Designed miniproteins, single chains. Designs and how they scored, part 99

Each design is a single chain, and the fold is of that chain. pLDDT is the mean over its residues in the fold that is shown.

## One batch from the design tools (miniprotein)

Design m3431
Fold by ESMFold2-Fast:
Structure m3431 (fold): chain A 93 residues (1-93)
Amino acid sequence: SEAERRRLAEEAKARVEALLEEFLAEFRDSDPELARAAEAAARATLREIDELLANTDDVDELRRKLALEVDIFEGLLAMLRGIANIIRRNKAK
């Protein structure tokens, strides 16, 4: 269903945007370089979601690929949080 495919893409985009807003709320002021990296990663992920919607007709394949893109984005944010913790620890020394 075209409606089902669009719904899955919209849900994936909403999740990416929610994860980005949470990251920006925590790091925008303290770590502006990491905030910019997160914004760039979000833009790339949102573009990939649009490309998957355009090029994946099978709804189950689309669901799996969208879930992977969101998981990769969450992993990237976790790496950026790790970097922020390293920077914070080194500034305290």
Scores: mean pLDDT 90

Design m3432
Fold by ESMFold2-Fast:
Structure m3432 (fold): chain A 96 residues (1-96)
Amino acid sequence: MGDIEAVVDQLGAVAAKDPQFQPVLDQFKTLATDYKQGKVTPTQAIDKLNGISKRILAIMKTVTDPSVQKEIMLTLMHLIGLQAGLYIEKRQEEKS
């Protein structure tokens, strides 16, 4: 739970400084809700998180504010943690 909340908070802070990240925040919130409700599998969630990460990296290339870049890097580290957790869940399901 803490990792999802941390990503929402960090993306919210980034979106407040750079509106280009608002659609990314909205996509992440939708994905988190759908995953909690069992509407997406761990494999689908990983694929969608990869899309979100690629979008963040693409926007980051246009960002010149060092404070926004720092917040983006923190967000990406939290996203890596979430993806690692989902890969563990996927492996556990493959063993059942």
Scores: mean pLDDT 79

Design m3433
Fold by ESMFold2-Fast:
Structure m3433 (fold): chain A 70 residues (1-70)
Amino acid sequence: KPIELLREALKAVEAGDIDTVRKYADELEKLGYTDEANMLRLAASYLEQGKRDLAIRIVKAALENAELKE
């Protein structure tokens, strides 16, 4: 469930689609995944700064953390 949203968010980050990344962050927060939502918001901030590689790394870390939490 959160993993599916994070995978879609990773595609959005790779595409540089900041609005879509923020949309998935809001959806994760509504589902109670506050840590993952905050990581996506950080990634969106990095995209706004032109730091695409950092944004991708943050979303990948969120995915790995979500997998470990089950």
Scores: mean pLDDT 83

Design m3434
Fold by ESMFold2-Fast:
Structure m3434 (fold): chain A 65 residues (1-65)
Amino acid sequence: MEEIREAARRTAEELSRLTGQPWEVERIEERDGRLVVVLRNLETGDRIEVPAEDLAALADGLAGL
C-alpha cells in the first residue's frame, strides 16, 4: 500500500510539472480485485484513473520527459 501511495504521489508530481497545473491523489480503490489510483487536477477537476500495476512505469516514463 505505502509503495503504491509513493508511486501515485510521484506520478501526480510529474503530471503537475509537465502540465503546469496541480494534480493530487484523490483516492485508491479496489475494483474487481485490482487496485486503481484516481488522480485529480485541482484547477480543472479532471480525473485520471491508473491501475496500480501500471503506476511505477507511468511515473518513470513521465520523469523521462
Scores: mean pLDDT 79

Design m3435
Fold by ESMFold2-Fast:
Structure m3435 (fold): chain A 74 residues (1-74)
Amino acid sequence: SKEEIVQKLKEVASTLSDSEKPASIFQPDPNSQKPKQQQVNAYLELAQLLQNSPEVLRQAALALKQLDPEFFSN
């Protein structure tokens, strides 16, 4: 359902943000610190804006996976 998709998107984004925080102390690169988070935030904001449209939300989920497949590779 749409609620599950929204929750997954938020969970993934939160995990990425939290992962970057500990990495900042370990080995942060100023060049690649914010660009990744900015991309994720862009999709989250888009998803939030389009929460009223369930079909568009599905397309947003697909776009999120294509954003950075490396991040979702585990």
Scores: mean pLDDT 53

Design m3436
Fold by ESMFold2-Fast:
Structure m3436 (fold): chain A 67 residues (1-67)
Amino acid sequence: SAVEAKYQEALARAESLYQGAETLRQMGDESSPATRKDANAEAAQLQAEGDALKKSAEEAYQAALAS
């Protein structure tokens, strides 16, 4: 269904953001303290965006199922 496809698309986008965050943390571990701090801050932002997207998509999916 279109609702299911939209939900799966949002989950895939959240997963991409989580992978980006993990890559930044890994790169930061091999860098100077200042670069590591910046990388960790950016990674935290990507993770928060992924979490927000997943929550919004789940709420929309549940609302659609209730209709």
Scores: mean pLDDT 85

Design m3437
Fold by ESMFold2-Fast:
Structure m3437 (fold): chain A 80 residues (1-80)
Amino acid sequence: GKKEAEKLLDELERKVKAGEKMSVEEIKELLTKIFEATTDVKDLVVFQIRIVGIITEASLTNPELAERMAKALQEVMREE
């Protein structure tokens, strides 16, 4: 549900701000869980905007992580 997706988004943002070393596979797992928990198309659009915002912030502090996140997002969305 929406609350579960928000929790996962908060965890993703926390890990990014903490500079945690996440692989493309770990990011894909998190993104897939967020999208699977999001059944409403309106919430899906809002969460996609939030994810892009997190990637943008990450690009200022950890560009390698931001690139892995962008790749993970593109791969997850390719099946939609």
Scores: mean pLDDT 80

Design m3438
Fold by ESMFold2-Fast:
Structure m3438 (fold): chain A 97 residues (1-97)
Amino acid sequence: SEVERARRRLEEAMRRAEEYGARLVKFNPASQKYVEEVMQGLREIMEGKDETAANKRIADGLAGIAGAVGLEGQKDFQELSRAAMEARAAAARLKEL
């Protein structure tokens, strides 16, 4: 069903965010607090909490990571950003169904 597809997309995006977030923290320890903000915002979206506050938390976290990682962290940062946007899109789709 459409609901099942959207839920799987959300779960897959969350798993990717956790993977790339963990890699960012491992190789760029200064990013830890910002990765935690992104992951908290994604969990809030998953739980159907305040979407505006969750989206701001994700945006602030991603901006913080961009300032905390060097060139070597850019790929993992881009992958985390993509996963966060996919999770937001899947959650929005679930609200329409």
Scores: mean pLDDT 86

Design m3439
Fold by ESMFold2-Fast:
Structure m3439 (fold): chain A 75 residues (1-75)
Amino acid sequence: DSRALLEQLRAALENNDTERALALLEELLARLEEKAAAAETKVPAEVKEQIARERALIEELLRTRGTDAVVEASL
């Protein structure tokens, strides 16, 4: 559940647990990659586009780690 991982990520960021926050961001990316791979075989282009947008938001969060607005926008 990507939403549960985002909530854990926000908690880690609030507690300045940088190591856990990075691990959670990597886990979120891995889950989006799995969803994208599954989408290539059986889902419409609209769904693939939505997954791509969600992935881009998480990748931006990796670069701007600690930005609460980005975390909230991803929920």
Scores: mean pLDDT 64

Design m3440
Fold by ESMFold2-Fast:
Structure m3440 (fold): chain A 68 residues (1-68)
Amino acid sequence: MELSEEERKERIEELERVRENLLKAGLTRSAEMVDEVIEKLRKGELTKEELEERMEEIQRLAVQEVLA
């Protein structure tokens, strides 16, 4: 389903906080993926389902970077 403008703004704010936390942890690659998702959300190019999928990808990448 498509995200409303209000839901999109809320998610962008959430992702900006996630990005800051990833950068503080030195997980720069995961932070770059968050930036890409934020840009797509600002353009209205992501559904709720696609956003959830991208969030799972970011979480998996962050775990891999910590373990590497």
Scores: mean pLDDT 79

Design m3441
Fold by ESMFold2-Fast:
Structure m3441 (fold): chain A 87 residues (1-87)
Amino acid sequence: SSFINTINNIYGHFTGLVSRGIVPSTVVNYIRISRRHVRNGNYISGSRYYGIGGNIFTSSYNSLSPSNRSSVTSGFNNVTINNFNII
């Protein structure tokens, strides 16, 4: 589905940010968990585990420096970020 493809693209992007030292590997774990739950038919509603808007991911994201948060955000368009917050 387009949704799982979007999550897979986000996972690849964040893995790249970890390789570049911009974000800690723990950020990738939250996206990996979200992707697995979607694949298993879990999480039909809410942003809790579905990427950037999820509670656990949001806490990890908010713990980043402003420059690192900017680097994360610049790798996504606002539509992609907002789509995960609307679910």
Scores: mean pLDDT 49

Design m3442
Fold by ESMFold2-Fast:
Structure m3442 (fold): chain A 73 residues (1-73)
Amino acid sequence: KKDADLELVDVLIKNMERYAETLKTVHKKSKEEILEEIEKLEKEALDKLKEQGVDEEIINYFKKKVQELKDKI
């Protein structure tokens, strides 16, 4: 289960990175607009992970990865 939950987190982060890049390169969105969209996705993903009973360790890993993504934007 933990391996599957880690894979889910990695897929979510990869999709968020692609979306942020699309907003930046295709839609020419500002840093603030991209951060707002990523924060919305983070909240939705956190709610879903908590509903699925994902371990706090994996939730913290997800939060760390989202913060790293936000720092790149």
Scores: mean pLDDT 82

Design m3443
Fold by ESMFold2-Fast:
Structure m3443 (fold): chain A 65 residues (1-65)
Amino acid sequence: VAREAAINILAAAIGIETGLPIKVSKEDGKYVVTVEAPTEETLEKVRKLLEELSKETGEEIVLKE
């Protein structure tokens, strides 16, 4: 599996599901996901999705508000 492509596709899916702008960057082998103007409920959804992604890809994925 092309993990880089998978992360980009999943970031797009998260953006569609939440309706918020999502940005993904790569820093020192980690993927950093940024969400603009999230609510607490939206942050919880994003955190769950990122946790699942980390398990599936084996990559370290972190959320930044």
Scores: mean pLDDT 69

Design m3444
Fold by ESMFold2-Fast:
Structure m3444 (fold): chain A 83 residues (1-83)
Amino acid sequence: SLSAAQQAEAQAAAAELAPEIEALQNSPVAPEEDIEALMARVARREYALAKKAGLPESKFDEILEEYAKAKGISVETVRKRIA
């Protein structure tokens, strides 16, 4: 389980990211913008914030697995793209 301090920091990080995710969901994607590249950018940002918040490795793995499943690729491929 997360410590109370880590949980509070994770909630604060999620609150900071929420307006940006909402903006992305409500923004029309430009025809010239690769939606896959946009989604990869969001995944990298979520991973970075989770790491900064001190979330356990299992939560990092969940983020990577969710992205991998959505894209139909391996978790190892996702790790290489985020690195």
Scores: mean pLDDT 62

Design m3445
Fold by ESMFold2-Fast:
Structure m3445 (fold): chain A 73 residues (1-73)
Amino acid sequence: SSELEKLIEEHRRNIRETEERIEELEKYLEENPDLPEKEKEKIKVKILMLKIAKSAEELVVERIEEKLRELKE
């Protein structure tokens, strides 16, 4: 396998791990509706940061996949 294919697999693993962390935090908010507003806001900010990080990593995967397509032409 190419070095680029290995990078895609590693980024996809990181994306899945980030998705799991987001799901855990969203579930925690759902299961704890009576949390202080300040604590809810901190968790929401963490979820937002993780979603931004995930989106950035998905963009990296897309660019690597585009480069792999170019190399097959």
Scores: mean pLDDT 86

Design m3446
Fold by ESMFold2-Fast:
Structure m3446 (fold): chain A 60 residues (1-60)
Amino acid sequence: SLEEIAKKAVEGARKANTGAAAGAAAHELYKLGLVSREGVLAAIKGTGEEAAKAVEEGVK
């Protein structure tokens, strides 16, 4: 559930903005405690390598 929310948020940011925006959004979700780093990475895995890399950097 939370992983799916993170995936959709990152996909939305990627479509509207750059991969950097996707990473920033994922980082905010992680800081708020809404999702774990592993959960965010798992959700983003299917959306593409560039998106996954941006999210990985955002939640480190």
Scores: mean pLDDT 58

Design m3447
Fold by ESMFold2-Fast:
Structure m3447 (fold): chain A 89 residues (1-89)
Amino acid sequence: MKEEYQKQIEELAREMERLREEAEEAIKKRDVERLKEILKEVEEIIKRLKELLEDPDLPEELKKQVERMLALTEEFAKKLKEQIEELEK
C-alpha cells in the first residue's frame, strides 16, 4: 500500500522530468504543436496528483510530497501556456 503510492509518485516525477526536457527542446525548435501535446500530458499528471491528494489512504508524509509536486507541475503548465501564446504571436 505505502510502497505502491511511493512507486506511483516516483513514476509521475520521472515523467515530469522527461516532459521538462522535451519542452526545452520544443521551445528551442519553436514547435508549438509539440508544446501543446506536452501541455496535455502535464495536465493529465496534474489530474493524477489531485486524485492522489483526494485518496484518504495516502500517508501524511507522501501527502506533503504530492502537494509540492502539484504546485511545481501547475507552475510548469502555466509557463508552457505562456510560452505557447508567445510563440503563436
Scores: mean pLDDT 85

Design m3448
Fold by ESMFold2-Fast:
Structure m3448 (fold): chain A 68 residues (1-68)
Amino acid sequence: SDETRQRLMRAVNEMLDEAEAKGVPREERDSILQEFVDTLMSLLDQGVPLDEALEKARELFEKKLKEL
């Protein structure tokens, strides 16, 4: 849906901005973003609600950033 797409784009942009502000190299940002997307899609395929799936995927992204 348009709402789902809008929320996804917003989350992706926020995560990219955060990684860039933290000085994460482009290749590492792309890798972490791919893991975020893969996690999100997996959760959605399992029937997890969008809000919960986004929160869990965002937690994974934040954890990866802290390990850098």
Scores: mean pLDDT 79

Design m3449
Fold by ESMFold2-Fast:
Structure m3449 (fold): chain A 88 residues (1-88)
Amino acid sequence: SEIKEKVEEVNKKALELDAEAKEAEEKGDYEAAAEKYLELAKLLEEAKEDIIEYGESLGNDREEVEKALDELIEGIRRRAEELRKKAE
């Protein structure tokens, strides 16, 4: 399905950004790690409707998928803020 392909591409990019953020964090490059987490959050925000539609297509409640995704994005942004404070 078209929506499945879009979400799979988003997932691949998200995993790449997460891996890059983790590698930067392990090297003590907290600013680079924070930037990668912010890119990840932005990717998820831009793909939000596609992710919700895909979740709904699998039988999930639209409102529950939206809430879970919003909580995930907020957590990622909070992590980026914490890392930036460590970089100071």
Scores: mean pLDDT 88

Design m3450
Fold by ESMFold2-Fast:
Structure m3450 (fold): chain A 97 residues (1-97)
Amino acid sequence: MTLELLRILAELGVPFAKNTLSLAETIAEVDGKDVSREDLGVAAAFVASMYRFSKEQIEELYRLIVEGASPEELLDFFLRLGIITEEQKEEALKKLK
């Protein structure tokens, strides 16, 4: 679910999603396993730190990913932080079905 959402956002040209996926895939490859929610959470937190998000925003993002928040909750969070546009949110929801 979260992995698929980030792939869709990367295809829509969201740099945050592309950078998060690249890092998460690298972490999973080093561990010799498929990308987990924890890998995605760690990768997203690291990328968010490079974007200079607050500690509180980074901790919220990590929890949303690791706890398996709905695609809508994650997209609302990304929209609130300016990571995505409203149009990108609508397109991602359509592609997820």
Scores: mean pLDDT 83

Design m3451
Fold by ESMFold2-Fast:
Structure m3451 (fold): chain A 90 residues (1-90)
Amino acid sequence: NPEVEEESRRMTKALEEARAAGLSGSDLVLVAEIQDLIGLSPEEILADPEGAMARLEELIETSDEPRAELARTLLAALRRLVNGEGPVKR
């Protein structure tokens, strides 16, 4: 499906741009995990982290224990990434 391939390519490009901006491999994995959980692209998560946090908070309220626990972990990690000034070079 060309639409799915195009979305995947856009996601890869956004992650490569984030990497070029100094995000670590762990930060890229974090953003990919958040995308898988809430359906926002890595570009959208990095452009509006507050919106991504709100989605994760909603997921914590509406999900079963293992998924809610993952959402809490990702929310805490995203908050740490955002509280770092700009892209994290590590």
Scores: mean pLDDT 69

Design m3452
Fold by ESMFold2-Fast:
Structure m3452 (fold): chain A 70 residues (1-70)
Amino acid sequence: AARVRVEYVTITEEDKKEAEKLGEETVRGVRLHIEVSGERVELVTVGKSNEVAEEVGKETEERARRVTEE
């Protein structure tokens, strides 16, 4: 099995603009960065609170895992 560490990274400029526009919904940064066997997948999520950030982080982590599994 592979060891995976998840940290937040920016996905798109559109997503960043959306977070700025929402202000209180998606402006709190959460780091999601996955590294597997020297390869890494960069994903980003933004949440207002720790709970929201964790939930969004889980979704982003799953997307990254699918890419690294390929």
Scores: mean pLDDT 45

Design m3453
Fold by ESMFold2-Fast:
Structure m3453 (fold): chain A 92 residues (1-92)
Amino acid sequence: SAEEKAEELKEQLHTGVTTEVQKAKPYVEAGDYEKAIAELERARAVVDELEAKLEELESTLEEVPEALKELRKLLEQTRAEIDEAIAYLRSL
């Protein structure tokens, strides 16, 4: 179902982004902002890949279920948070 697909993509978002963010943390603590940014850019790539998968899935549907609309908002929010973090680190 679309709800099962949404849950699967949401889990992939959570695990993928969390993994890359956790890799960035020790670099931030060490003041190695270039390496921290590189890991956050990998987190960004996870979001981009999932957005492409969501767009492909939505293109096959006549009506987009609420679960997919909620997932799209979560992807947009996660992207914005990552981009803000990258911008902040670049300002240092």
Scores: mean pLDDT 88

Design m3454
Fold by ESMFold2-Fast:
Structure m3454 (fold): chain A 94 residues (1-94)
Amino acid sequence: IKIEVKPEQVVNSKSYTATVTVEVEDPSAGIAIVAEIDGKRSLLAQKQAQGEKTTLTVNITVDKAANVTLWVYEYIPGEEPKLLGEAQKIVFKE
């Protein structure tokens, strides 16, 4: 698994954006990206496995300084998700 994070500092609106690209080699099932922002968890993206390599890209935008934790899961419909790799921590600073 490969996870790339490109943090972007913005603009007059106090908006902070990070682009996260996840690449999974030889996935046997679907891939899901879950984030926790200020203690709230949400599913950001999911994609069914496609061929030898599955890539997901997601943008995370926050309106203030925040700590974000990302998890990448492999999921099979009807089964519990399996964590892939290590949790990723993104810090948006003011």
Scores: mean pLDDT 70

Design m3455
Fold by ESMFold2-Fast:
Structure m3455 (fold): chain A 64 residues (1-64)
Amino acid sequence: EVEERIKRLEEEAKNARDLASKYDELATQYRENGDLEKARQAEMNSIKYRMLALAYEVEIEVLR
């Protein structure tokens, strides 16, 4: 029960980290093209997913 929950949270944390990396890369591309508004939006999304991944990791530690 707890182990299944931890496994699911680990998968969600991994997915969130992957999304954060994709948005970070996208932000860099927009910045290089001079599209600062789109770069800012992608940066905010990257931060959002990094925070979400951290929240999942904290939940895993609480369940242990």
Scores: mean pLDDT 85

Design m3456
Fold by ESMFold2-Fast:
Structure m3456 (fold): chain A 55 residues (1-55)
Amino acid sequence: SAAEEARRREAEARLTAILVEAGLSETAAQKYADRLAAELSVDELEAAVRNARFS
């Protein structure tokens, strides 16, 4: 659905930002986030973002 795609893209963008903050280049962070977004469900991707923020 469009809502699910929007949630996935939002989570992917947030994960990319977290990875850049952690010291990855923007290109490396984007590639890693793209791979996770293709591999994980939306709920799993959102959980990964939350876990990275709180861990």
Scores: mean pLDDT 80

Design m3457
Fold by ESMFold2-Fast:
Structure m3457 (fold): chain A 91 residues (1-91)
Amino acid sequence: LVEEAEAAARLAVELGAELDGASPEVAEAGLAEAKAAAREDPEGTLREIAKAFAALLRGARAAGDEELARRVEEAARAIPRVAKLVEELLA
């Protein structure tokens, strides 16, 4: 569970940094904070990341941004627990 939450946090930070064009230093700091949160509350972290991915997917689909939707879907599917939560949130 903690390992899955840390993996999800890393993917969320990487996707966010890529979308925002953040520097590697900013991404690294964000990753450290996200990993700490994942260890503190792994279930809550997974839920918050799933909510963020679901919101991004809804926004991308509404805007017709197929590339962004594809990237978010790929990130969410990398961790089965996150993928399941995203599907439930989109239903």
Scores: mean pLDDT 75

Design m3458
Fold by ESMFold2-Fast:
Structure m3458 (fold): chain A 73 residues (1-73)
Amino acid sequence: SLQEELDELTRRYVELLRKFAENIDKLSPEDLEKVDEARREYLRAVNSGKSLEEQIEALRRFIEVLEEALKKV
């Protein structure tokens, strides 16, 4: 279900945020900007009342950006 997918992505997201916080001083300004942009897009999807599917897509994009940034540390 979409709720199960969201729950799974949320667990992954929380773990990635922990790693991001631990490595924030090791990331380039460009990577920090990309992460911040993806975060704003995700929050926009959640706060604007977009469909659950659109919120999942925005969260998936945010996770992707976090993973790419963390590959560099």
Scores: mean pLDDT 84

Design m3459
Fold by ESMFold2-Fast:
Structure m3459 (fold): chain A 66 residues (1-66)
Amino acid sequence: MKVIVTFEDGSKKKGILEERETIAGKTGVIHLEDGSTIELRQEKEGGEWYYQAADGTWKKVKIEEE
């Protein structure tokens, strides 16, 4: 799925989302246009997405279908 990703700093990047469903909730990977990838996790009750930042912490991210 083609998506626009909005990070906590307000920056936006385009990418392709590969969503996976697991027993612990939804996970995913976004392949960004710059060739980088970001790992995503959704908490089962939260409905919001989190990405793994460079420091190893999980931060909220907004994902919109293009």
Scores: mean pLDDT 74

Design m3460
Fold by ESMFold2-Fast:
Parts: sequence; C-alpha cells; structure tokens
Structure m3460 (fold): chain A 68 residues (1-68)
Amino acid sequence: SPVERLRAEAAASTDPRERRILEIAAGIASLPDDADLELAARVAGHSRDLSEEETRRVLELAEAARAA
C-alpha cells in the first residue's frame, strides 16, 4: 500500500528529520477516508514544532499516498 511505502522509506532513511516527516505523513495518510488531511498536517506541524516547509511536505506526502 502507499502507506506501507512511506513507512518503508522512513525505515530506510538515514536522515532523522526525513524519517520523522515520512512517519508523520504515513500516520496522516492512514486516517479515515473522511479526515481533513490539511487540518491533520497543520495540527501535527504545530504539535511537533515542524517548520512551515516540513508541514507542507507532510501534507504533500499524505495526499499523494491517499491519491494512489
């Protein structure tokens, strides 16, 4: 599944920052089909002190995984 691919990419990443972004994106992508992914990414970004760019990256990855 696309979520399993994100988790595999996270496990393969040697960059702790990239691993964290991929793990958060996988979590958001695994939310129920009616979930607001933009809101989920914004909440995760705030709670985890992610930058605006990192929060945007999380949303992009989660949306791509859901669209696949």
Scores: mean pLDDT 83

Design m3461
Fold by ESMFold2-Fast:
Structure m3461 (fold): chain A 97 residues (1-97)
Amino acid sequence: SDAEIAKKMKEAIKEYEENLRLAEESKDEIERSLHLMKASVSRIEFITLGKKSTDPKVIQEAIKKIKEWIKKNAHIPKLKQRLQKELDELEKKLKAL
């Protein structure tokens, strides 16, 4: 259901933000890298859940969050390019509804 997708998307954002916080607090390079990797997994899960939804409101929330991530990560070209591709796919899906 779209309600279950929305709930899981909120959980994915929580895990993303927590892993970014843990990465910032990590003094060990390996632990920092591990938390950044976990944050990336949670980000991918959030986007994947957004793409599964047929609710325009849920898709629009995913679009809004990806736009925020693109702005925040403008200094990382490969991540910006991947996020832009995901954004384009979600905007196309929203237009088709």
Scores: mean pLDDT 88

Design m3462
Fold by ESMFold2-Fast:
Structure m3462 (fold): chain A 79 residues (1-79)
Amino acid sequence: KARELLEEGKRYLKEGNYELALKKYREALEIAKKNGDKVLEAEALEAIGEVYRAQGNLELALEYEVEAGMLLIEVGLNK
């Protein structure tokens, strides 16, 4: 279940285990993409961006944040 993977990723992120956090978030992202769940896809992209921000990689964090925002605009959740 993709949402359970997001919760597992949050646990790893809080523990400072960025590798496992990214792994869980990427698994959730792939499930969201396969199911056409654009809201969950955006949530997974935001979560990946949060990991990169925690690592100090602000460039990658911004890339994921922008992709998530564009996706939410496409589904009509932002304007």
Scores: mean pLDDT 84

Design m3463
Fold by ESMFold2-Fast:
Order: C-alpha cells, then sequence, then structure tokens
Structure m3463 (fold): chain A 70 residues (1-70)
C-alpha cells in the first residue's frame, strides 16, 4: 500500500470517528498522522487545534481537503 493510500485510510477513519462524536480517538489518530506524514504537518496540526477548540466541522473540512489532494 502506498504512503498516500495509508494517509487516505487514516484520514477517512479519523473523519468517521469525528462524525460519530469520538473526538478523543480522532485527536490520538491525528497526533500519529502528524508524526508519520510531516509533509501534511501544517494542515494536520490546524485540524488538531480546531478539534481542541471544539470546531469539529471545520476540522473535518480540512481533513477532507487533504484527501482531495491525494
Amino acid sequence: MSDEEKLRKWLETTIERLEQGEVAGALSGLKELIEHFPEYREELEEARRLLEQGKIEEAIRILKKIIETL
């Protein structure tokens, strides 16, 4: 599986968790994504920051934008 396919699957799983209200699991997943995909660090850290502020829909929007660029 390519690194882009791995990132896509992790992002899709993170979005699913957020849509189900599992914010803590999504935050943990984003921390791991930031470590493993430094090329998307800025966007992933922005999404994490938005989640910490309770801006779940804005965070989901950023994660979906990353998927669209893969």
Scores: mean pLDDT 81

Design m3464
Fold by ESMFold2-Fast:
Parts: structure tokens; sequence; C-alpha cells
Structure m3464 (fold): chain A 93 residues (1-93)
């Protein structure tokens, strides 16, 4: 599902820049993924601070657990983005 959206974006870039080499398209994808990584790292940091604040203030355990699940989901997305970056860097070598 996420891979399909990525492939659709790649095809759209090829349509907009038909003279762009495959290498140049991969390099542009790498820049996009690096940006996504930065956004995910910022979101993870924010949620970690929010969880700590809620734990200190005695917020309901259910709410804290819900935020921790969201944090785990973002950490998984970050891992997937980092793996994709590594794969693209290998393809560019």
Amino acid sequence: MAEEKRKELEEELKKLHPNMSERQLLERRLVTLESAKGILEAAISFLEELIKRYEEEGAPQEKIEQLKKELEALERQLEEVEEEIERLEEELE
C-alpha cells in the first residue's frame, strides 16, 4: 500500500521530467526520504516528551498506553524509511 503510493509518485516524476535519468530519479527519492526521516524524528521526540509529561502529571494509564502505541508505530515507520534510504544508497553505488 505505502509502496504503491511511492511508485505512483515515481511515475509522476517521470512524466514531469521525461529526460531525467533513473539515477537522478533515485537521488530525488533519497532527498524526499531524508525529509520524511526528519519529520518522523521530530514527531517521535514530541511524543516522548508528551508521554513523560502525562506520566508526571498522573494522566490516566489508558491514555499513556495509547500514546506509547502511537510512538511505537512512528518508530516502526522511521525504521522502514531508514531501510529504504539504505536500499536506495546501495542502488546509487
Scores: mean pLDDT 79

Design m3465
Fold by ESMFold2-Fast:
Structure m3465 (fold): chain A 83 residues (1-83)
Amino acid sequence: MEVKEKARELLERARELEARARELRDKGDSLISLARQLMQENPSLKDLASQLLAEGSALIYRADQLEEQARRLEEEARRLEEE
């Protein structure tokens, strides 16, 4: 029983990390898209566009890290269910 509870807790934690990763990735993609649009339409805003690109890239990198952590938790939970 405790092993199944631990597996469930790991899966719940993995889902929370995946949800957070999606949120960060969506925000990152939006910032990158906005930055590209600003560079295309308003060259005077190049410095702001560069800042948005850096922020967007950082959010995507964090999202990738959370997705990797979620995958590891899912693998651990699956191993516990096999026992």
Scores: mean pLDDT 84

Design m3466
Fold by ESMFold2-Fast:
Structure m3466 (fold): chain A 88 residues (1-88)
Amino acid sequence: SKIKEIALEQLKKAAEALKENPEVVKALEKGMEDAEKTNAAEGALKGLREAYEILKKKGASEEDIKKLEENAGELVKAVNEAIDEEEK
């Protein structure tokens, strides 16, 4: 699935960008597992949301928060494209 590939790629990029925050990386890794086992878009968005909440709680930089928002935006775009392909 194109959505699954994009979801896993975005979670991987977020984990690399935020590798100095082990709790955030762990939340993103769980999102990858959920994306593989259940619904790719839902699992990935849940992982990104949990990572965002952890960063906010820790008072993380605006740059790190923006990286997660950009990754979430790319995933939403991919989901919308897939929905358009299914609506024939």
Scores: mean pLDDT 73

